Designed miniproteins, single chains, continued (2). Designs and how they scored, part 32

Each design is a single chain, and the fold is of that chain. pLDDT is the mean over its residues in the fold that is shown.

## One batch from the design tools (miniprotein)

Design m5153
Fold by ESMFold2-Fast:
Structure m5153 (fold): chain A 64 residues (1-64)
Amino acid sequence: SLEEELRALAEKVSPEVRQALENYLKWDRKAREALAAGDREKAFDYEVKSALYLIKAVSGILAE
């Protein structure tokens, strides 16, 4: 799965990139849980947080 691939990548990158990838996965999971519970507003807020951490992780990878 994408989550498993991202976890494997996190083990091979800098600690800062790893932390950003872990936060991306954390907030993405929370967003899916909120969506499943019917809380679309909370799901959207969590997806925004997830996306910002993904941008941070990608920026860190590109800087290496």
Scores: mean pLDDT 82

Design m5154
Fold by ESMFold2-Fast:
Structure m5154 (fold): chain A 84 residues (1-84)
Amino acid sequence: SEAAARSQELADWLAETIARLRELAATGSRAAVDAEVARLAQELRDRTTALLTSMWGPEAAAQAQQFGDGLGAQFRAEAEAIMA
């Protein structure tokens, strides 16, 4: 199903993201890590919104987007707090 495909895409993205962050932590500057965290927060928002829209349908698109926006903002805030 489309929802199952989207869930697999999210799982694959999370695995790739963890690997990328490990590389940046080992070889990159803090500025590079901060930039990647900002990009990842945006990606998490977009992927979560797409997943929820595929599950809940177009009538719930606004709610799916609101949830995705909230997760992205929360991820960024928590990552920034840990790195402070």
Scores: mean pLDDT 74

Design m5155
Fold by ESMFold2-Fast:
Structure m5155 (fold): chain A 74 residues (1-74)
Amino acid sequence: SLVERATELARHGIRDVEYGRKLIEQGKITEGIGYVLRGIGDGYQALILAEQAKKRGEDASEAIELARKAMQAK
C-alpha cells in the first residue's frame, strides 16, 4: 500500500539523517551532509506518498509523523 511504502521510506530517511549527523560529529562533514540531505529528501517523498494515502482513506498518521521527523534533521 501507499502508507506502507511511505512508512518504509520515512524510516530510511530518519536512519540516513542520524547516520549523517554521526559522520559530521566525526569530522566527515561532506559525507555527513550528503546523508542528511538524502534523508530529508526521502522524508519529503514519504510525506507526498502519505498525504496521497490519507486522501484515499488510509490511516497515514504514523507515516506523516515519521516523514516530518526525517525532514526536521535540525
Scores: mean pLDDT 86

Design m5156
Fold by ESMFold2-Fast:
Structure m5156 (fold): chain A 92 residues (1-92)
Amino acid sequence: MSEEELELEIEAAFLTMQAYVLKKEADRALRDGDTSRLEEVKAQAEELIKQVKELIERAKTLDGPTAESVRKWLEEILKELQELKERLDAAL
């Protein structure tokens, strides 16, 4: 229960919020058939997937129940973002 664990939780919360906003934007673009916006959202999803993967690897370097909980949370977000990317790829 270190400053590093607190920073990890804050970054995970930030990435979670970004994922939520991106899913909402994707749903609108998919509904509207806005190809340009779908391409932009796909690029943002790919970048966010990269950031989540990097944070998961950082979480693995920390011991303790907080780091384990954050890692599992991030792994679920990663799964959701990968599913979103597949939906976007299918629409393009």
Scores: mean pLDDT 84

Design m5157
Fold by ESMFold2-Fast:
Structure m5157 (fold): chain A 74 residues (1-74)
Amino acid sequence: SPMQQQVQQLLQEALAQSTDPEFRAGLQQALQALQAGESVQDALALLYRSVRTPEGRREAFALAERIVDVERAS
């Protein structure tokens, strides 16, 4: 779906910009889940549950805001 493709692009962009190893690992898991046909909601739940560092949580929050913007534009 167009929304899934846009979310996948946002996850890829976040992965390219992030230096937090937990957030990067969570992004990779979320991308794999999306590619395997999982829902955006399930993939994002995996990402958010895996991130425990303050730095990673700040990046996850910023990503969540961008995803909300994509959903509003859909």
Scores: mean pLDDT 80

Design m5158
Fold by ESMFold2-Fast:
Structure m5158 (fold): chain A 55 residues (1-55)
Amino acid sequence: SLEELRKLIEEAETALKNGDRDKAVELYQKAADIAEKLGLEETAKNLREMAEKVK
């Protein structure tokens, strides 16, 4: 759902703020999977790119 997508993105941003890059990468990847299932291809692509940049 869109609510689940939003929560995962917020959790990823919180993980980054706390310095937990591994957790942020995992959360961005989960958010990208949800975005893809919702047909939000551009959003999914951007979230996957964010995960790669955080590594």
Scores: mean pLDDT 83

Design m5159
Fold by ESMFold2-Fast:
Structure m5159 (fold): chain A 79 residues (1-79)
Amino acid sequence: EELERAVRLVEEIARLLEEAGLLPPGAATVVRRAAEAIGARRGVAAVVEMARGLLDFARAQGAPAEVIEEIERLVREME
C-alpha cells in the first residue's frame, strides 16, 4: 500500500544516513516508528515531507554525493 511503501522508503533513507555516520545507531528504527505514527494521523503527504526533511539534513551535513543521489531517488519514488 502507498503509506506502507512510503514508511519503508523513509526507513531506508534513515538507514543510509545511519550507515554514513550521520545518524546514531538505531535511528532508522526510531524514524520508521515516527513515520508510521505520522502517516496514520496525517497521511502519506506528511511522510513524504519527513523524507524531504531527511534529504535536506543529508545535504546540510555534507553527505557523500552518492548517498544524496540515492536519497533523492527514494524521495521521488514516494511522489
Scores: mean pLDDT 85

Design m5160
Fold by ESMFold2-Fast:
Structure m5160 (fold): chain A 91 residues (1-91)
Amino acid sequence: SLMEEVEKLVEEADEIAKKAEEALEKGDLEKAKELIKKLEEILKKLEELLKKAKKEKAPIEDILKIQLYVLSVGGTVLVLERKLKKAEEKK
């Protein structure tokens, strides 16, 4: 179902975010960049699923849940990008 696809993407995003944070802590900036890029790809997929849910008039509860996930993953991407820039400056 649509919500099963959303939940799977959110689980993948959480795992990738944890790996990106660990890569940043270890100073593996190339790995961190690749993982952040994968998070951005997941975010785009979640945004497209949100648009699809709205177009197909999914239950309001589902639309709100997807919107919350989009905001959460988007926030994580922003935080990780800022940490990456700070880590690059520590050289």
Scores: mean pLDDT 87

Design m5161
Fold by ESMFold2-Fast:
Structure m5161 (fold): chain A 77 residues (1-77)
Amino acid sequence: APLDPELVKALEKAQKYIDAGDPLQAARVLLEEGKRTGNPLILRAAVVAARYLYQKTGDPEFKKLAEEAEKLLKEVE
């Protein structure tokens, strides 16, 4: 099954920050790559990751990232 190459690249960038123990920066990278490419798969990944991390940590920055990603996702086809 083919994965979108832009999605794979975005996930690899985010994974580097997860490995470094910085999940907030990982979520930010997914949102930034989604904004840069307009790719709805990356924006969906950003929404899912940010919502999960908000539920796990309670950090309002993840809620803000999820809401921004959801707004952008609504604007793309």
Scores: mean pLDDT 85

Design m5162
Fold by ESMFold2-Fast:
Structure m5162 (fold): chain A 55 residues (1-55)
Amino acid sequence: SLEEEARFYRKAAEAAKEAIDLQKDGSPEQLERLRAVYEEFKKKADELEEKIKNL
């Protein structure tokens, strides 16, 4: 269901944010990759949640 997909992407974004916090002293390249993944999952979760609201 769309609701399950939205929840999965939200949890994935949270996990990526946690990884950023744990690796804040890591390489800039790794931090950029994690940030991109976080932003992508957050955007997908927001989009799905908005679609669900309009149904």
Scores: mean pLDDT 81

Design m5163
Fold by ESMFold2-Fast:
Formats: C-alpha cells, sequence, structure tokens
Structure m5163 (fold): chain A 70 residues (1-70)
C-alpha cells in the first residue's frame, strides 16, 4: 500500500541518518547511546499505526541523537 511504502522510506531515511551521525562520532559511549535510541525508535516505528505517528517518532529521535553526538 501507499502508506506502507511511505513507512519503509521513512525507516530507510532514518537508517541513513544513523550511518551519517555515527560516522562523525568517535566516542564509544555515545555510539552505544545512538544505537540504543535507534533500536528503540525502530521498534516504535514497526508498531506505528500512521505515517504521521512515524514522522513524529523519527523527528524526536533525530533530535535526541544529534544531541548525543555533540
Amino acid sequence: SKERKELEKLIEEFHEFLDEIASKTNDDEKLKELSKVYKETVEKLNNAKTVEEAKKVIEEAKKEMAKIAE
């Protein structure tokens, strides 16, 4: 369905975001925190009922991950 394709694209984009932020991070503890946030977020995305919920979850996760990587 169209919604499923949108969700798949959002998850793929989120994975690309993790790869980019992780490649700029040299701290092992920060990398562990980034991985934890990513895993927890993907679980939430798999259980998201709407594309709107998924977008909100990803936006919040990206902000948290960016803050960890600083």
Scores: mean pLDDT 82

Design m5164
Fold by ESMFold2-Fast:
Structure m5164 (fold): chain A 81 residues (1-81)
Amino acid sequence: MLKKGEEAYKKGDYKEAAKYYIKAAREALRAGDREKALEAAKNAIKAAKLAGDKELMLEAAAILDELGETELAKKAKEEAA
């Protein structure tokens, strides 16, 4: 999923990229891979911003909250609002 997110991002398919990055972050969280989950969630925020998709930004921000990244999650939520 992370690789698919990168491929979509390179093509300018930012909404698809955000969806793949969110899925990658969720999979990494289930696997206990905090580093990969954080990387994927940050990339999901970037892609969702470029897509103008507030719902995807909030979904990625929720993953950052689950990771304990309170300040990053707060910034993403403020930008989505």
Scores: mean pLDDT 83

Design m5166
Fold by ESMFold2-Fast:
Structure m5166 (fold): chain A 56 residues (1-56)
Amino acid sequence: KEELKEFLKSLGLSEEEAEEILALPDGSRMGAKLAALGVSSEDLQAVGKLLKELGI
C-alpha cells in the first residue's frame, strides 16, 4: 500500500487525499474518487495496474 500511496502523491494528490483514496473499500470506489479529483484516464489505468500487482 505504501507504493500506491507514493504513486498517488506523484499524480499531484496530497498525503491526506492519498490516504482517503486508500481507505476506500475497493478499486471501483478508488477510481471514481480519483476521476472526481481530475486524474486522467491514463493515470487511472496505471493505478488499476498497480492495484492488481499489489493484490488489492
Scores: mean pLDDT 75

Design m5167
Fold by ESMFold2-Fast:
Order: structure tokens, then C-alpha cells, then sequence
Structure m5167 (fold): chain A 66 residues (1-66)
């Protein structure tokens, strides 16, 4: 799973893979926001507390679900 996420993130240079308290997440370098992989897979993108680049979060979520 982590390796697949790293490969996907190579296409999203403003995102970084992080591990927060044993959970994988993605940090936006521009918004300084961290979103768990669980939230990306289970929550609507509209509920993610991102100020910018919500379209990128949607694409990332769809790539992870594939």
C-alpha cells in the first residue's frame, strides 16, 4: 500500500506521504494540511479541510481507490 501511494505521489509534487501515529496520510506542502489515507478513501472530498487544490485531492482519492 505505502509503495503504491509513493508511486502515485510522484505525479503530485506538492503532496508528501507522512505517517501520523501509525496511520498513513498525505501532507499538502502548499496548504500545510494533513489528510489520512483512510479519510481520502472513505470521506467525500468536499469534507476534507483543504483550502486549495481540492481537485488534486479528488484525483488522488480516485487513484488510490483503483
Amino acid sequence: LEEKIREILKRFPNFELVNIDGKLGVKSLEDDIIISIEDLLTKPVEEIPAKKHKASYRVLSEELKS
Scores: mean pLDDT 69

Design m5168
Fold by ESMFold2-Fast:
Structure m5168 (fold): chain A 64 residues (1-64)
Amino acid sequence: SMEIERLKEEALEEIRELLKKGASPEEIGQVARKAVEELEKLGASEEELNEFQRGVVRLVLEYM
């Protein structure tokens, strides 16, 4: 859904900005966990949740 896609994009952008600022793994994990919880409430599929998790991993690797 458009709402699920928008939430994923917004959460990944927030995580990217936090990583640029040198945020801790704990802070990144907190944002990702809250985003997963909100996505689940919107009825996101397991595949959509997996795509989001892959996006978070890619961002972390990009800024390491």
Scores: mean pLDDT 86

Design m5169
Fold by ESMFold2-Fast:
Structure m5169 (fold): chain A 64 residues (1-64)
Amino acid sequence: MKISKEELDNEVLYALYLMQIALYKKAGDYEKAIEVAERGIEQSTDPNIRKELEKILEELKKKL
């Protein structure tokens, strides 16, 4: 079975980026959390996932 990055990438990367963002938020490192969210948006082609990451990004920027 051949699974391309593009086929399942958005859901898997979204979960990984959410975990990284949560860890940085817990550490108080909002600048790093923002960087992770921006990379997640860049990697995501799904409009729904991109919208959720943009919402998270906006919330993180309010903490700076």
Scores: mean pLDDT 75

Design m5170
Fold by ESMFold2-Fast:
Structure m5170 (fold): chain A 95 residues (1-95)
Amino acid sequence: DEEVRRQAEQLVELIQTDPEGLLARLREAEADPSLSEEMKELVRRVRRFVEELAELYRADPEDREGLIELAAERLRELEEELRRIRKRLAEEKKR
């Protein structure tokens, strides 16, 4: 929980300081041919979420705490999904 909150704070800071750079890096990751289609879909979901957070920040820049809470909630969901994808890929590779 504390670790996820720190990651959410870092994500919000990146959205406040360099939203275009963050989005560009996510688009680069999405285009990486070494990634599986499941990983590319996860990156697409992260990019859409970052776009949503940036839009919310522009609408209400004073609500930093609300953005951190929303980011932390979404990061928890994404970490669980990434764990499932990695486990499945590892099981396939062991065959």
Scores: mean pLDDT 77

Design m5171
Fold by ESMFold2-Fast:
Order: structure tokens, then sequence, then C-alpha cells
Structure m5171 (fold): chain A 86 residues (1-86)
């Protein structure tokens, strides 16, 4: 397939983090893990190591059952991604 541009990877990561935030607010850990994993891959492809770190910490918080911590980390990652797209 066609390789994604940096902008396409950033937008995909933003969209995936937004879906993860919705899942976390709904208490849906399974969907949150899926969307966080997708966002990590896209952020890594975009070359954003700080965002990857926040999303990996969010994923570990979900696995630990701390959805409130995961939500805070995901929201921090979203802010950084939106700044990088500017």
Amino acid sequence: GKPYSREENLQGAIDSVKEAIKALKAGDATSALLYLSGAITLARNAGEPEVVKLLEEAKEAVKAGDLDKALKLAEEALKLLEEKLK
C-alpha cells in the first residue's frame, strides 16, 4: 500500500486518541487498549517519541485498571499531537 505521510500519521494518531478518550470515559478498557495501540503505532511512524511515551504510559494505566490516569495521559498526548500538526 501507499506509505502514509507525516501529516496522515499525525491525523490518524489524533483520531485514534480521541476514540481512546471516548472509550476511557465510557469505562471501555478493551476499546481503549485497541485505540491506544493504534495511536502508538501512528505516533511512532510520525516520529513523535514524547507522544509515544505518554500513550504507552496510558496503555499501562488501562492494564492496571486506572482509567482516570489513562484518560489524563491520553488528553496530554492529544494536546501534543495537535501542537505538532500546526
Scores: mean pLDDT 87

Design m5172
Fold by ESMFold2-Fast:
Structure m5172 (fold): chain A 67 residues (1-67)
Amino acid sequence: MPIDEKEVAEALALMYVGIANILESRGDLEGAIEEYRKAIEILEKAGGDKELIEEIRKKIKELEEKL
């Protein structure tokens, strides 16, 4: 079975989102933003879920407003 590049990218992106959530909970907003940006880059390159990309973009904007 060929590996679905979009499915792999989504799994990796969710890992980065998880790391970002931990950093955000610790008050590391700059670190959280960097990990969210990595998630978006992976999803965009793979042609991944646009709804997930938009959700992550909203999170980045909310965190940037606190900086």
Scores: mean pLDDT 81

Design m5173
Fold by ESMFold2-Fast:
Structure m5173 (fold): chain A 62 residues (1-62)
Amino acid sequence: SAEDYFEAGKKLAAMGNYELAEKAYKKALELDPNYKEAWKNLGEVLKKLGKDEEAKEYFEKA
């Protein structure tokens, strides 16, 4: 489910695996585009990866 991917993304981000966290959050949003917390958390992960411009777009959707 979208929630399962969101929880996986949170765990991966907590471990510092930001690239895998990005993939997990994107999968959560593919399943549920209205998952506002996933938009916000993806933005934070993208910022950690240095993708600041992309991160801004995701924060706007949160």
Scores: mean pLDDT 83

Design m5174
Fold by ESMFold2-Fast:
Structure m5174 (fold): chain A 60 residues (1-60)
Amino acid sequence: GKLYAKALVDVASDSDAILSYKKGDVLEVLKEHPDGTWLAQDAKGRRGLVGAADVELFEE
């Protein structure tokens, strides 16, 4: 199935590179990076980086 990440905390960022989200939001993981960041997409189609420590991974 597709890989998803559930937000564990609220993140608000003014950076175009960093994805903003609320605790409990489900994000689709598009690409994993070995530095502990992932490229993800929210339900509105916005894309950005998320920190591995701020989310919990799960598969559908």
Scores: mean pLDDT 80

Design m5175
Fold by ESMFold2-Fast:
Structure m5175 (fold): chain A 106 residues (1-106)
Amino acid sequence: MEREAEEAKKPEAQEARELLNKGNEYFLKGDYEKAIKYYEEAIEKAKGVSDLLEAQALFNLGLAYYKLGDYEKAVEYLEKALELFKKAGAPERLIKEVEENLKKAK
């Protein structure tokens, strides 16, 4: 159902996804500081393994910083997410969503 990295790297991609999901759980509860911690760990696991998972974690990290009022960090991470989503061939609608959030943080 999901497209993963090469079979030899699949466990790292799964760990990144689990960390991303845990970050999302804390984000939904309004615990943005804990969400950030899990998103940062997800980025480390996804880096070099899945551009899509890394971009998703960076996007959510940017949104978490935006919620905390750290607009400078929000812009930084949203720009990184946008570059990786474009590299990964993400859908135009998702790219546009990142661009709209980036515009709000600037």
Scores: mean pLDDT 83

Design m5176
Fold by ESMFold2-Fast:
Structure m5176 (fold): chain A 79 residues (1-79)
Amino acid sequence: SEIEELEARIAADPEDAEAWFELGLVYAREKRYEEAIEALERAIALDPRFRLAWYFLGGVYEKLGRYEEAEAYYAKARE
């Protein structure tokens, strides 16, 4: 599966921010929002300038109805 392929990439290189980001997107598409947040936060921890990861993290928090947190992450994406 796409998740298994991304998990294999991360096992080979745990500092691959793009792989963590892509894993977060797959989880978000499947509505697995807690797992999506964990993966996106990992991508941001590895690359704080990863603007798309901040945007999608905001999007996930918005899906959860956590609008104040969503706005804060969208603000980070605009920096």
Scores: mean pLDDT 90

Design m5177
Fold by ESMFold2-Fast:
Structure m5177 (fold): chain A 78 residues (1-78)
Amino acid sequence: MTKEELEAEVKRALGDIYFYLAKKALEQGDDETALEFARKVLELMDPEEARRYLDELISLAKEQGREDVAKQLEELKA
């Protein structure tokens, strides 16, 4: 495994961690933290993977009745 491959694995792992934290923040009602971590997911992960994770966060925000957060996540995904 090359240094480049290891760095890619680290970024993917961090993206997964930030997605998990964003999901937990939404569950706790911490919308600002959830949006911050969603931005990190977009920064660290491949666009297709990041968009899939954001779709899950948008779905969760809508289930929680947090339409303002869902809208901000949609704008972030665009």
Scores: mean pLDDT 82

Design m5178
Fold by ESMFold2-Fast:
Structure m5178 (fold): chain A 72 residues (1-72)
Amino acid sequence: SEAKEDQKKGIEEFLEKAKKLGVDEELLKKLEELFEKILNAKTIDEVQEYVAEIVDLLDENLNREEQKKLTE
C-alpha cells in the first residue's frame, strides 16, 4: 500500500532525526519496535494505542523543543 510506504518513510525520517539529536539508543530501539507494531496493526484502535505509548516515551525523555524538531 502507498499509504504504508509513506508512513514507513516518515518513521525512518523521524528515527534519523532522533538519532541526530542524540536520543539514547535504548529509547530509539523502543520507538522502532512501537513503529513496527503500528506498521503491522490491523485496526485504527491498535494504531492509537501504540501512538499513545510513543507519545508517553517522548514526553518522559524529551522536552517540547526536541519533540518539535522531530516533527519538522
Scores: mean pLDDT 78

Design m5180
Fold by ESMFold2-Fast:
Structure m5180 (fold): chain A 85 residues (1-85)
Amino acid sequence: SELERVLEEILKTARLLTDTGIRLSISISEVIELVEQITRDKVRELARRLGLSREEEERLTEEFIKKAREVIEEQVEKYKEQLKS
């Protein structure tokens, strides 16, 4: 439940920052860097609250970054689809 809430917050942030980046003509690589930093910070906080080991924290961070990157890519593709209509 708490894990799912933190993940959903990260994914929502990734969508919002990608949309904002596209609107402001900010580099997608800069959006990715910012989202990855936010993900690392949120997962670190979650790991402390759940009492996870450093190894578990690193695994969770990699997993959440992967999902956040997928959401960024999905948002970029949705934007490209809108331009074709």
Scores: mean pLDDT 85

Design m5181
Fold by ESMFold2-Fast:
Structure m5181 (fold): chain A 72 residues (1-72)
Amino acid sequence: SLEEVRERVTLELIRRAGKEVADAMSAGDYDKAFDILIKAAEELRERYRQAGDTEGARVADEIIENLKKDRA
């Protein structure tokens, strides 16, 4: 399901960037936390695209768009 894909992508983002994001958030540096998440999501989206994982790439793109909106 799409929800299972969202969970998978979210867990992969936590695995890749979770500590750096948590450290930035604990320091009150929300701009840095957004930068870290966006970069990790962009790298993950590209890997999904290269692997032909269209659902994973779409979910990663959705996360990127939402993060950019929330940051602006």
Scores: mean pLDDT 86

Design m5182
Fold by ESMFold2-Fast:
Parts: C-alpha cells; sequence; structure tokens
Structure m5182 (fold): chain A 59 residues (1-59)
C-alpha cells in the first residue's frame, strides 16, 4: 500500500529505466575490470554513458 505509492513516486522522479541501465553497466564493468581504482573509474564512466543512452531512447 504505502510501498506501492512510494515506488510510483520514485519511478517518476528517478527515471527508473535510466537508473537501472546505469546500475547494470556499472556492475558489469566492475565485474569485467575488477574492483581496482582503474576498474571503478571505468565502471562509473560506463554507468554515466548507459544512463545518457537510455534517457535519449526513453519511451
Amino acid sequence: DEEALQRTLERSQSLTPAVQAANKAYDETLKKYGPDPQGQALAEQAGADAARQVVQQLR
């Protein structure tokens, strides 16, 4: 009940598709390059790029 309302608000405010894509890209990049500082930087960049792509294709 209350959780359903909060999920709807969060979805509307956080652009769930973009956030989901960013999170997935970040996780996959981290798995590929490892938890090193270089891998973390690449993961952050991949997440940002994925979010931009999804926002542009958001429909």
Scores: mean pLDDT 70

Design m5183
Fold by ESMFold2-Fast:
Structure m5183 (fold): chain A 93 residues (1-93)
Amino acid sequence: MEKEIEELLKKAEEYFEKAQELINKAEKALREGNYEEAKELAKKAAEYAKKAAELYKKVLEHTEKPSRELIARYIAANLTLAAAEFMEELAEK
């Protein structure tokens, strides 16, 4: 169980980093007027952010005394998901 939790946390961090990278690229595409590219990047960012949030939630459910840092990661992943979904909507005009 402990080893499984460590692997879930590692995957959550990897998905979160991917989501942040994609959201930054989507924002750049929006600023440059590349709406179709921005939409696809935002959509991918939302998919990775959702996966990160689901994995962080699973880690939290198996942690008796979660750290403030772990809770902050879960919140950040959900905020990144919301931001990505909003960017996808903006790209549609």
Scores: mean pLDDT 85

Design m5184
Fold by ESMFold2-Fast:
Structure m5184 (fold): chain A 60 residues (1-60)
Amino acid sequence: MIEEKLKEFEEKMKEQIEKFRANLEADPSLTPEQKERLLAVHKEAAELSMEIERWRLERE
């Protein structure tokens, strides 16, 4: 089922986002504004990746 594969992918992406956020927060060389922008871009990329994966699975 596509929903099962999407859930697995979503959980993996969520874990990656949390790890990325923690690394950004720990980086003293980045401004808070830069950290927010980088996190937003990463989240957007994750959402797009999930959409692409769904489209791919629906076509298979």
Scores: mean pLDDT 78

Design m5185
Fold by ESMFold2-Fast:
Structure m5185 (fold): chain A 61 residues (1-61)
Amino acid sequence: MTPPDRVEGARLVVEGMKYGREGKYEKAAEKYREASRLFERSGDPHSAEVARERSEEYEEK
C-alpha cells in the first residue's frame, strides 16, 4: 500500500511541472518543496532529494 503522503507528493510534482511550464517559477518552487517534505515523511528520501533540487532550480530563476 502506497502511503498517502507519497501519492500527494507525486501530485504536487505534477502541479510544479505545470507552474514551471507557465513561467510561474515561485509557485513551481513552492510545489516541489512541499512534495519534498511529503516524500521525506513517506520514507522516500531519494524522491525528496530530487524534488528539493527542482525547488532550488526554480527559486534561482
Scores: mean pLDDT 79

Design m5186
Fold by ESMFold2-Fast:
Structure m5186 (fold): chain A 56 residues (1-56)
Amino acid sequence: GLDEEGVRRAGRELGLPEEQIERLIAALKDPSTRLSELPALTGLPSTQIFEVIKRV
């Protein structure tokens, strides 16, 4: 399952806003969401999303 607290910690360490962290968690929990859609859904650039994923 998704490590939601791991995502929150990684996002905070990267200086991401809490609202964007929670949007990322919500998007990752939705099985219909494609990875390519994450930047549009969260407002985060792909590079920051990959940095979060690498840390969890």
Scores: mean pLDDT 83

Design m5187
Fold by ESMFold2-Fast:
Structure m5187 (fold): chain A 72 residues (1-72)
Amino acid sequence: DEEKRIEEIVEEIKNTPDKEKSFVLGGFVQQVVAELADDPERARALIDKLLERLKEEGLIDTTATVAPPEAL
């Protein structure tokens, strides 16, 4: 079920213009986090699977990281 959902999102992102890929991915991530707010561990596992699939398809770069907060 969840794996099938990931496949559908991967296909959607695959057919999405590069500029919109980030938006689609971000929206899905936010939706998953909100839906699984009571189980953040599962949300992270699902997101990790999605990112791995996208990486295998060559749709994202591993160099893209969340900007860290400025410290000191």
Scores: mean pLDDT 70

Design m5188
Fold by ESMFold2-Fast:
Structure m5188 (fold): chain A 56 residues (1-56)
Amino acid sequence: MSRDAIVNVAMGMMLRDGVDRATPREIARRTGVSVGAASRALQEAQQRLQQLQQAL
């Protein structure tokens, strides 16, 4: 799975479940990737989400 695909899943979880529930473990479980890969994707998702909020 591409990094962008994992980041998109992470952003969706943050918007749906809240940022405190979008953990690396939960993202890894939903995407089937390692916790390490999910952690990196979550950091990118947080940055992209902040940029999207500023662009509203």
Scores: mean pLDDT 76

Design m5189
Fold by ESMFold2-Fast:
Formats: sequence, structure tokens, C-alpha cells
Structure m5189 (fold): chain A 81 residues (1-81)
Amino acid sequence: SEMEEIREETERELLRIYAEAAATLSPEQLAAFVARMEALAKEANKRFDEAEKAGDIETARKIAEETIRQARALLDEARAA
């Protein structure tokens, strides 16, 4: 379904960001980053579940865009620490 495709693409992008973090962060920065990313992914999944129950594909796309943007910001913050 389109909802599953949006969720799968979001997960794929988050995994790519995780890989970039693992390649560039210190072990201490990576541990903190992973914890924040896990919290972000959990909240995103909750929001996706709500959008799926409503059949709201447009909201699901907005959740995906916002989640990826937030993940990128977390990586930038971790690098600056």
C-alpha cells in the first residue's frame, strides 16, 4: 500500500542517516545520537499508526518529511557536540 511504501522509505532514510552517524561520530556521540533517534522513530511510528487508521496519506507524507528533517538535525547536533 502507499502507506507501507511511505513508512518503508522513511525507515530506509533513517537507516542511511544511522550509517552516516556510525561512520562520522565518536562512540560517545553515537550512543547519545542512537538514543535520540530511537525516541524519534518511536514517535514517528505512533504518528504513522494514527494516520493509517485515518487513511490519511497526505499526513503520512508530512510525518515522513518532518521525521527525516529532524533526524538530519539530530546528526548535525551530534557532530557539533
Scores: mean pLDDT 87

Design m5190
Fold by ESMFold2-Fast:
Structure m5190 (fold): chain A 76 residues (1-76)
Amino acid sequence: HMEEEIRKKADEYIRQGEKALENGDYEKAVELFEKALELDPNNVRAYRLLGRAYQKLGDTEKARSYFEKAAALEKA
């Protein structure tokens, strides 16, 4: 079904973003995780990874915002 294909594509973007993050390509990692969230807006892992990517970029305010969003979704 279409929902399963969309989730699979979101997971693929997350996997690609994690590789970008490991390679130090933090801007590319942000772009890939944002694409994953366009497909799966409540993906807790993608929010945590965005927080980590922004932390690596030195954007502490955005990092905190994404970590808070992930924590809120886990409690829901």
Scores: mean pLDDT 85

